# Ledger of designs, part 24: designed miniproteins, single chains, continued (5)

Each design is a single chain, and the fold is of that chain. pLDDT is the mean over its residues in the fold that is shown.

## One batch from the design tools (miniprotein)

Design m16854
Fold by ESMFold2-Fast:
Structure m16854 (fold): chain A 60 residues (1-60)
Amino acid sequence: MYSLTSPLTGKTYTAETPEEVLRNLYREEAKALGIEIPEDASLEEIFDKVMEAIARRLRA
């Protein structure tokens, strides 16, 4: 079992695989940033959307 704590939400996520725990963490971070993520989105898709939102805010 793997676990990670989100720096944005402060919540700890656990899962049987590292991909699953990262997916859960980034999905919640995306939600905190106001980004809509499909349930079937890959870890890469979620990560890209989160990074895009961060870059957009840094450019403002």
Scores: mean pLDDT 72

Design m16855
Fold by ESMFold2-Fast:
Structure m16855 (fold): chain A 102 residues (1-102)
Amino acid sequence: SLSPVQQMGIEMMEKIKKAKSKIEAVEILGEYARKIADYLLTTESEENVFLTVLTLMESALEYLGIEGVDELVEEAVKLFDEGASVHEVIEFITEQVLKLLS
């Protein structure tokens, strides 16, 4: 059977594929990124959780055809290096993408 993180990732992508809008898809992405971060932060370092969540979000945003994902990833890395939490980075990425879709 799959790990809990793999199961959450699959469930996330199935919901994203069924989303009625890109806005709904990004909201689903943010929800699952937070759930995965909360799960992993019980056993993993914050740095390892950050890398896992960032990779997941990057892949999902590229699947959705969002432009400027590379620049968002670079800015997310900078914020984390400057002391932002994984949750603050998830919020930042989600808010920036929602602004692009508005």
Scores: mean pLDDT 89

Design m16856
Fold by ESMFold2-Fast:
Structure m16856 (fold): chain A 89 residues (1-89)
Amino acid sequence: SDEQRALALTELLRAAVDQLEQGTPVEDVKKTLITGLQRLGFSREFAERFVELLLTDPEKALELLSQHVTLDEELREEIKRLHELMQES
């Protein structure tokens, strides 16, 4: 369901945030996110584009994601935190 997909996505993004906070290289976290998104049923093309936008343009990442899931505050905050951490790494 949309709700289950949104929850799993939030957990995936939170795990990526935790990895970055623990010093995991950005390139490894990007690979984990692309694989994780594909496991949640997103296409490879979507996953690669979304991860690129997480690094370069978080507002467009949110726009792209909103076409597939309903965005709540928790998901928006995880995307914001992930962007900030990827820029610092």
Scores: mean pLDDT 83

Design m16857
Fold by ESMFold2-Fast:
Structure m16857 (fold): chain A 54 residues (1-54)
Amino acid sequence: SREDLLLEFLREAKRVVDELEARREAGELSQDEFDLELTREMERLGRELQRRLA
């Protein structure tokens, strides 16, 4: 269902944020690198969601 797709998107988005924040806290990513990676991942997930909802 549409609702299931949205919930899956939200879970994956949270997972991505949590993983990137953990890497930033570990010193593996700078703040700028974190922002860039987050933007790229969110764009990828959003594009996939739009494709599946269309």
Scores: mean pLDDT 85

Design m16859
Fold by ESMFold2-Fast:
Structure m16859 (fold): chain A 81 residues (1-81)
Amino acid sequence: KLLELTKKLYEEVLKLADEILKKDPNDKKTKKLKKEAEKIYKEAVEALKDKSKEGLLKAIGLTLRLIGIEIDLRLRLEKLK
């Protein structure tokens, strides 16, 4: 189910961002990515409520953007160690 996948991705993004910010509290890029993920997640949930093909396609695109943010945060965390 796409909604469950999107929620798990969002939760993982929050966890990664919090781990980075614990090591570097002033990381502006991580704060920006966390805020962007919050916006994307809310938009994806609203798109999925629509139940239309257009809503589903929009939610898929937003979920792919969340995957991109997750990858970016994982790479940032790896560099910080």
Scores: mean pLDDT 84

Design m16860
Fold by ESMFold2-Fast:
Structure m16860 (fold): chain A 95 residues (1-95)
Amino acid sequence: SGAAAELQAALDAVEALAERAVELARKSDEEGGAYREEAEGTARFLADVVGALVGREIGERILERALSGGAEGMEEAAREAIEAVRRRREEVEAA
C-alpha cells in the first residue's frame, strides 16, 4: 500500500539519521564541543520524526535515552527508534 511504502521510506531515513546520531555521539565522547551539540540536535530531530510517525510519547522516551549515557545511550535510542518505525510499518502492512 502507499502508506506502507511511505513508512519504508521513513524507516530508511530514520536508519540513516540514527546512524549519524550514533557517529556524532561517539565523536562527542572523544572530543566534545561542537560534536556534542550536533549529536544532541540530531537526536532531537530523530525523536521528532519518530514521534510524528509512531507517537509523541515514544519520541520523548527515545530523546531522553539519547541524551543520557553518552554514545551508549544514543546507540540504545537509535535501536528503539528503528524498531518503533519498523513495527509501525509491519502493523500498517498487516492491516
Scores: mean pLDDT 85

Design m16862
Fold by ESMFold2-Fast:
Structure m16862 (fold): chain A 97 residues (1-97)
Amino acid sequence: AARGAETLARVRAKGEEDKAYSDKVFEEMKKKIDELRERALASTDPEEAQRLVEEIKKLSEEYVEKGKKDPRLQGAANKVKEYTEKAIKEVEERLAA
């Protein structure tokens, strides 16, 4: 009985810690993506804006690669992908206007 209760408590505690870690990493990635997006939108050079879009893509790829090595990050991978796709679309729409 005691061993089962301790196992459940550890699984729950680890799940909360893993979620907090994943959320923290996503917020850090979000800040970096936002910074690159703002720089791209403020750029008067289309080539610079395109390079910044490529940097956003690289950040997404790096996060996916980190997720393969750290299972705690898997849950946030889709959020990073959706966020980078939205940021890229915003920059591309601004460049097309």
Scores: mean pLDDT 76

Design m16863
Fold by ESMFold2-Fast:
Structure m16863 (fold): chain A 56 residues (1-56)
Amino acid sequence: KLKEILRKIGEILRLIGEQLDLELTNDLSDPEVQEKLKELEKEIEKLLKEIDKISG
C-alpha cells in the first residue's frame, strides 16, 4: 500500500513539473495551453482521489 501511494505521489510531482514548465514557456492566454493545463489538473485530481481511496 505505501509503495503504491509513493508511486502515485511521484507521478503527481511529475505532472506538477510539467504544468509549471507549460506556464513558464508558453502564453497562458493560448486556448491550447489552457486546455493542456486543465487536462493536467484533472489527472492530478484523479491521482489524489486514488491515493485517498488506497490510504483508507
Scores: mean pLDDT 80

Design m16864
Fold by ESMFold2-Fast:
Structure m16864 (fold): chain A 66 residues (1-66)
Amino acid sequence: SSEELKKKILELIGEILRLIGEKIDLERELETAEGERKEELEEKLEELEERIEELKEEIKELEEKL
């Protein structure tokens, strides 16, 4: 049971790392973006940040069960 929880936590950590990579790429693009493109990238960045926070909350819930 605890091994299954640990595996799920590792999967969620992997997903967070993937999303952080996407966030870094978007932040890099934002450095030179203007107008409509800047607004689009800012919206995508906000969505990524929300998803990362959701995954962090899932990890906390699983860690509390360990």
Scores: mean pLDDT 86

Design m16866
Fold by ESMFold2-Fast:
Structure m16866 (fold): chain A 96 residues (1-96)
Amino acid sequence: SVSGLSLEEAAEELRRVVEEFAEEMERKGYLELAEAIRRLEEAALRSGDAERMLGAILHLAVLKSILETSEEPEEKLIEEAVEELRRMAERIEEEA
């Protein structure tokens, strides 16, 4: 985890990362992935927990990097990413 970010700074960075990544996925036609990304943002922001926000930022940054290394990501990779992000959001929502 990155230490030293305030709750407000973590929230602002999460929103920035999500907007960039979700818009790119929408442009590529990966609508379910874009929805899963935005759901994770909503769950993390609603938690009011900077560590959860930072965890979401790091996970999304890694996922984005993996997808950017492939000209055409495998459908299975997209499906697995959607399922993982949905599970992360559900876990955060359950701990509310």
Scores: mean pLDDT 81

Design m16867
Fold by ESMFold2-Fast:
Structure m16867 (fold): chain A 68 residues (1-68)
Amino acid sequence: AKEQAENALKLGKNYLEKGDFELAVSAYLGAIKLDPKNKEAYRNLGIAYRKLGDFETAEKYFKKAEEL
């Protein structure tokens, strides 16, 4: 489960690097489903939403990461 979450994080990072922000969001949501306490997945979700211009959702996920 954690290894699969790490693979989803790597996939999301690859999408972020390519500018595929919607696919990055999908990958990071998958990581959270596999490991719901994965602080890094929530931080990266915040980054992806910020790149999409959704600053309110980005702030929500950054705060969630801080609480973990």
Scores: mean pLDDT 83

Design m16868
Fold by ESMFold2-Fast:
Structure m16868 (fold): chain A 71 residues (1-71)
Amino acid sequence: SLQQQIQQYDQDRQKTLQQLFDAGKETGDVLDNGTYEEYKKKNKELSDLHKQAKDQIDQNTQKKQQLQQQQ
C-alpha cells in the first residue's frame, strides 16, 4: 500500500540518519583520542558518507512526497 511505502521511506531515512550519527561519533572519538592523520582519514570518510546520505535522503524525500500527493 502507499502507507506501507511511506513508512518504509521513514524507516530508511532513520537508518541513514543513525549511520551518520554513529560515523560522526566515531570521528569525534578519533579527534579526542587519535592522531590528526587518523582524524583526517575519518573526517574524509564521514564527508563521503554525508554526500551519499544527502543523495539517498533527497531522493527518498522526493519519492515520499510524490506518494503523499497520491493519497
Scores: mean pLDDT 84

Design m16869
Fold by ESMFold2-Fast:
Structure m16869 (fold): chain A 56 residues (1-56)
Amino acid sequence: MPDGGALAGAAALAAGSGGEAAQREAAKYVMDRNPEMPEERARAGGRAGARAFAAL
């Protein structure tokens, strides 16, 4: 999802840890708190974040 808040958070984590790995960690953290959230949805958000980050 091209949500600015989610993208900003993912970008900040990526800056500290190195990109996709940091975004995956953030997705796992959200899923751990919300086990009802499907992994495919979390991965879709991560891909959108990666695309927006690359466009910077």
Scores: mean pLDDT 56

Design m16870
Fold by ESMFold2-Fast:
Structure m16870 (fold): chain A 56 residues (1-56)
Amino acid sequence: MSEQLRKEADELYENRDLYDPEEVAEGLLRAAEFAEKVVGDQELAEYLRRLAEEIR
């Protein structure tokens, strides 16, 4: 789960120019919340929040 979630987030970030920045950031923040609350991966959640912050 965590590895797949990170790969999907990395792909979204790599292709961010194809999307609305606010939608990309929101998607990454939702993925971060899922990683923290459902998966229990705090390191991944922090990584995803950092990616969202870079887009904003």
Scores: mean pLDDT 78

Design m16871
Fold by ESMFold2-Fast:
Structure m16871 (fold): chain A 80 residues (1-80)
Amino acid sequence: HMSDREKVDELIEKYRKEADEIISKIKNPEVQKRVKEAVDNLLANVRAAFDAGTLSVEEVERQLKAGINYVKLVLEEEKK
C-alpha cells in the first residue's frame, strides 16, 4: 500500500511533467520563464504545506490541478 507521502511525491512529479510540456509550448521566453518559476513555487509550497499537515492528499491534488489550469490559461492568452 502506498503511503500518503509517496502519493504526494507521485502527484508532484506527474504534475511537474504535465506543466513542463505545456510551458514548452509558450512562445515568449520571458513568459515561459515566469510561468516555470510560478509552477516551481507552487510545487514547493504544496509539498511544504503537506509536510506541515496543513494539506491533505486530496487538497494537494486540487492545488496541482489549479496550477495546470493556470499554465493552460497563460498559453491560451498567448494565442490572442
Scores: mean pLDDT 85

Design m16872
Fold by ESMFold2-Fast:
Structure m16872 (fold): chain A 78 residues (1-78)
Amino acid sequence: SLEEELQRLGEEIEEKLERGAPKEEIIKLVREAVELARELGLVPDESLEVHEKAFILYVEGKKEEAERYFKEAVEARK
């Protein structure tokens, strides 16, 4: 199912991050996961860009900037 595929992508992203895989490979998987989450209706279109941007920043080593985007997304939902 699409939910199982999303779970698999999440696990693959985590594994690649832990082993220091190439950033381009991780970013591609993140984009695939975000698109799949959109298709499942789990993420609103307006938060989709924020999630993608935050994860890309994290992968690029800009962890503080990524954490700020994640916090802003969470606060906007309150």
Scores: mean pLDDT 67

Design m16873
Fold by ESMFold2-Fast:
Structure m16873 (fold): chain A 118 residues (1-118)
Amino acid sequence: SLPKSDYDIPSDDLVDIVKAFSEMLRRVREIARKYLSDEEVEELLNRLGKIFLKAINEIQKNPDKGDEIVDKFVEEAERLLLEFADKYGIPDETREEMLAAVREGGEKIKEILKKKKS
């Protein structure tokens, strides 16, 4: 293999990553709507979106560190979800459903990044 890393995410992989993130946001929205107002749900999703965009920008600059960057994204997203769960009194079982959505989304993104296109 050549020592020079790719500087950009392939467009097809970026589309798949965005789809995985959109599915994660859909799952979080469906759960959060049971406990949060529409405005509070949008605040949560906007903050998750900012964390995601930061991660995508870092992966584009450092594609060899994709797993590390996705793990940091999941850690930041989990902290945000726990902040909202504590603030709005979300039950532990529902909290775990939201955390599972983020963890599963992160794993899907890592799988997409490892996909070999030859």
Scores: mean pLDDT 80

Design m16874
Fold by ESMFold2-Fast:
Structure m16874 (fold): chain A 85 residues (1-85)
Amino acid sequence: AMLDEARAHLERGRKLLEQGKYEEAVEHFDEAIRLNPDLAEAWYLRGEAYLKLGKTDEAIYYFEKALMLDPSNERAKKLLEEAKK
């Protein structure tokens, strides 16, 4: 199912992010968002990957998207504040 595929891409992206493979992680988060654009976790992890790549403006955009979908996400709030410094 598309939702199962979105989750699989999210988990693969998370593993790549943990390994420091930021560009590859972004590709998987892009697919997760394409399959399920309401998946807040994919938006903030994509933002984290972009922040690690030094793409601060893009990271801010993705953290704001994640917070629109899940305003209670404390991790996304902290990463957004870090990106704005």
Scores: mean pLDDT 85

Design m16875
Fold by ESMFold2-Fast:
Structure m16875 (fold): chain A 56 residues (1-56)
Amino acid sequence: DDLYKKLKSSLDPKQQKILDIIRDTSKQVKEALEKGDPQLAKKILQEGLDKIKEIK
């Protein structure tokens, strides 16, 4: 989408990695919810958040 493209073009490599984690996590959460697995979706969300916290 427009927001993703605009945001990515203004980011440094560390910030781009965070954005990529957010995108991948969001996709996997959507897929888990579509399969009817909210517990998996919650786990994926937590793992994504933890990965972002590790990037310093």
Scores: mean pLDDT 78

Design m16876
Fold by ESMFold2-Fast:
Structure m16876 (fold): chain A 71 residues (1-71)
Amino acid sequence: SPEELLEEARKALLNGDYDKAIELFKKAIEQGSDELKYEAYTLLAEAYRMKGDIEKANQYSLEAAKIKKKL
């Protein structure tokens, strides 16, 4: 489920496996509700920030903000 993908992605993020976290967050976003997408984009931005990819981090932070307006 999208919720299970989000939980796996959070575990990968906590373990420092940023590439795995990014893949799982993207899969969760494909299947998830707007509430789940908001959380997933927020954490996806964090994963990219941890990798030092500031451009991607900012991109996904903006996507999260866009979805927040719909909630």
Scores: mean pLDDT 86

Design m16877
Fold by ESMFold2-Fast:
Structure m16877 (fold): chain A 113 residues (1-113)
Amino acid sequence: KGIEHYLKGLKYLQEEKYEEAIEHFKKALEELGEDFAEAWNNLGLALLKQEKYEEAIKAFDKAIELDPNFAEAYNNKGLAYLKQGKYEKAKEYFKKALELDPNNEVAKELLEK
């Protein structure tokens, strides 16, 4: 059941159906357990796309807490801070993402601002 909700969440995220993606990722976390870092990261992405930046940052924080080497979660947290106009915090997290994944083009582009 929980894995089915996670897969549906991913499908809705790709279809830009962010509200449905959020509901399915929350259901996945309820059924599979809250120690699923990838589900927290993808929940944060769906929240970010809805411009719910504060909630997105909290979801990325949980992903990072569960997997401190999760480069994508650092990058996404940086993007959320950038969207809030918190440029110095955004740069901090993009640098961390790039340290973990040196080929991260998104972090490179965002640091050049």
Scores: mean pLDDT 84

Design m16878
Fold by ESMFold2-Fast:
Structure m16878 (fold): chain A 63 residues (1-63)
Amino acid sequence: NAEEYTAKGEELIAQGKYEEAIEYYKKALELDPNNEKARRNLALALAKLGKNSEAAEVMKPLE
């Protein structure tokens, strides 16, 4: 479930494992592309790795 992957990503962020957290948030968004929590947390994890342009792109509205 998207919720389970989002929760695992949050656990990994709490541990400072940003790259691993990104993988779980991407899985959550594969199951539910409109999952706002997963999108925000993916953007946060990308920003923590210095990927600010990628983080901004994730937060753009879907067309």
Scores: mean pLDDT 79

Design m16879
Fold by ESMFold2-Fast:
Structure m16879 (fold): chain A 92 residues (1-92)
Amino acid sequence: TAAQARALTDYILALQRKGAKVRARTQGGTVHLVISGLTPLEITGLALWLIGFGLDGLEVEIKIEGDTLHVTIRGLSPADAQAIVDAIQAAH
C-alpha cells in the first residue's frame, strides 16, 4: 500500500541521515535494497520492523553479508516501488 511504501521510505531515509549507505533499485513490484554502514542495533531494528511489514501481505527477504544488508520486498505496486526508490536515490 502507499502507506506501507511511505513508512518504509521514512525508515530508510532516517537510516541514511545517520550515515547509512543505501542502493535502491526496482523491477515491477519488487524493491531491492543494499544497505551498509549500519550498527548491529540498527540492523536488528530494521529486521524486526521489516518482519512486521512483511506480515501485512508483503513478501520480505533479508540477507546479511558481513556489514551489508540485502533486502528484497515483493508485492508492492510498480508505482509504490518506484516511489520508494526515487525518494531514497534523491536523499544524497
Scores: mean pLDDT 78

Design m16880
Fold by ESMFold2-Fast:
Structure m16880 (fold): chain A 99 residues (1-99)
Amino acid sequence: AMAEKKAKELLKKAYEVVQEAIERVKNSPTLDEAREIAREAALEVSKILNKADITDPEVASLTVAAVMNLIAASVAESKEEILQGLEDAAGTLKRAYEA
């Protein structure tokens, strides 16, 4: 119960990091800046998730998928693709903390 509550709060914090990154990318003037924002979000989300004691295999799978989407966004060839990757990661993290 306490460990599950802590994991859920960390998953929600990871979701908030991705939502902030989405807004920063929308306001970024260059593709390189957008990629750097996505890269920073991937690193921060990974640090947050490493603090979560996620023992549920389904939730763990969703967190892996979210990090992979953030890494893909950090090397994407357009701002539209970066935004799509961030949105996909946010949706996956939301499913993880709602589980």
Scores: mean pLDDT 86

Design m16881
Fold by ESMFold2-Fast:
Structure m16881 (fold): chain A 68 residues (1-68)
Amino acid sequence: SLEKAKELVRKADRHFLEGNYAEALKYMKEAYKLDPSLFNPENRDKLFEKLVEEMKKIGGKEAEEAIK
């Protein structure tokens, strides 16, 4: 479900803001597994785009692997 995947992205954002980067990455990976279409332009929201960019600055390769 795209809606459930977006909720996992929101949970990842909360963990990221709290400094729990490992948990944030885990929820991003779960969101992708639940609905890979989340990465299609028509299904992405601004929170998802912002979180991916912020995690790339911190985790680099780990953030990229969450997308694959």
Scores: mean pLDDT 68

Design m16882
Fold by ESMFold2-Fast:
Structure m16882 (fold): chain A 60 residues (1-60)
Amino acid sequence: SIRESKLRLLKILLEERPDSFADLTPEQIGKALGFESLEEFQREYERIFGKTLEEMLAEA
């Protein structure tokens, strides 16, 4: 799906340019990717990557 493609791109960008996301909340990132809610964003991310969104953002 388009949302899965956007999540995979986000993972690459977080690995390459973590500083670019330092000023953004998870809610703002999810909204920019077209998710209806933070809950949907977190659920889809964990389902695809097997890690929580909070873990990935904390490690970036």
Scores: mean pLDDT 71

Design m16883
Fold by ESMFold2-Fast:
Structure m16883 (fold): chain A 58 residues (1-58)
Amino acid sequence: DLYEEALKKAVELAKEGKLEEALEVADRLMNQLVRQGVPIEEAVAKAKEVAEAARKAY
């Protein structure tokens, strides 16, 4: 699951102090979901969840 993998990776990077890299994971997830045919609104929402989790873990 792309969302679960992105969430785990972003939180891991944020805990390492790599917030910028963690946010790039969220952006990458959004683009990947759109390429798979996920509606842009849903892809953006999932990416925001990953970014928010990263910010909270940082």
Scores: mean pLDDT 86

Design m16884
Fold by ESMFold2-Fast:
Structure m16884 (fold): chain A 99 residues (1-99)
Amino acid sequence: DVASVLQQANNLLVKAVYDNDEEAREKLEKEYGIEREELEELQENRSDPEKYFEKQYELTLKILDVLAEKYEKTDKKAAELVKERKKMLEEVYEERKNS
């Protein structure tokens, strides 16, 4: 279930950023290639909503790209859904940035 996997990834981001959870950071690095420095940048911008949103967007795109690549090998329909989610997210980001 793509939605469940995305929710799990989001839960890892929340734990890594807000709970300083080292296991969550380790899983994000191993599963999605999100470096410790990227998570630290996200944490540093918690008081800046726009910069936080931009970095969270960047990391979410990275998660979606990794999931699309993995699903392409096992479930092409799930890969297609992940790619559509990325397209929708990019469209929403552009609308928000230009508002």
Scores: mean pLDDT 82

Design m16885
Fold by ESMFold2-Fast:
Structure m16885 (fold): chain A 85 residues (1-85)
Amino acid sequence: MEEEREELLERVRKELEEAGYSPAQIDGFIELVERAIENGLDVEELKEMPLDEIFKAAIEKVDPHVYIALKLRQIGDELEAELAA
């Protein structure tokens, strides 16, 4: 399972690089997929999916409340950085 997860993440990274995404965007997408797998998304199912379906499944697996909480935290961090400058 660990090897299959690593192989899946490498495939996703390569496909995003070929599609012209920036390294920062690729890292963000990989993190999203990793979080979805941690939330119970099946690696075996993802291995058979095209890239667009993988991201759709990952987005559905992320709790909207967690996403909102992360966004609020990011805004707070940005404000703190601005005040420190």
Scores: mean pLDDT 68

Design m16886
Fold by ESMFold2-Fast:
Structure m16886 (fold): chain A 78 residues (1-78)
Amino acid sequence: MAAEILRRVAELLEAQAEKAEAAGATKAAEVLRELARRFREAAEEAEKLPPEEAEKLALEVAREADERLKAAAEEVRA
């Protein structure tokens, strides 16, 4: 289940990246694609783990993504 959620999030992030690119938001598209790759890698790793460890990985990746998005927002303001 955790791996399936991570894969679905990666797919959504990739779709959002395409929309951002079409709108000319190239930096946003790059960040979204970076996050999509991370979630996809985490999904593959989660498939190799017991359910409890896979859930912990999913929560960790979600926290990393939140921090990365906050950092990216500050970068465009700095």
Scores: mean pLDDT 81

Design m16888
Fold by ESMFold2-Fast:
Structure m16888 (fold): chain A 56 residues (1-56)
Amino acid sequence: AKKLKDEINRILEEGKKEGKVDEAISRAQDLLNQHIADSLKRYVEELKKKLEELKK
């Protein structure tokens, strides 16, 4: 997801503000892991394309 970073940052900020830092970290990590499988495949493909461009 394009806004995954924003969502993770928001979860961490909310947890810090509410004094639930450990819970926020755990939740952010779970969210990241849940999406990483889908995003990683697309990211790897995009990264390969950028490496091809750098070979010019």
Scores: mean pLDDT 70

Design m16889
Fold by ESMFold2-Fast:
Structure m16889 (fold): chain A 68 residues (1-68)
Amino acid sequence: SALEEAKKQLREIGKKYDIPEEVIEELIEALEKGDLERIQRLLVRIASEYNKPEAAEEMGKVIVEVLE
């Protein structure tokens, strides 16, 4: 399914950019629930707090394809 593929891609992007596994799993949970506000907060956290805006951009592209 598109959701299962997105979950794999998010985990691989997380590994690529050294994002903590628990942050990635929270993002996946928010995606499974369709919690757009939580998704937005987690992507902002990845970009700003973890200083990895490129990771947030790649993850955002994956998420947009699933939410359509």
Scores: mean pLDDT 86

Design m16890
Fold by ESMFold2-Fast:
Structure m16890 (fold): chain A 64 residues (1-64)
Amino acid sequence: MSPGARTIIRVASADTGVPEAEIRERLLEILENPSEEKIRELAEYLGVSEEAVRNLVEALKSEI
C-alpha cells in the first residue's frame, strides 16, 4: 500500500521542522478553498514542489 497522508505529513514535518498540525491545517484550507497562491505558499514553506503539495491534498482528501 502507498503511505497515507498521515505518514507523508509526519515525514515532511520531520524534514522541515514545521509542526504536523500546521501542515494538515494548510492542506485542509487548500482542499476546502483551492487556491494556486496557497499551494505555492505551502510548497515554498515546506521546500517542496507545488505538485508535491497537490499530491498531499489528494492523499488527505482520500482519508476524509
Scores: mean pLDDT 76

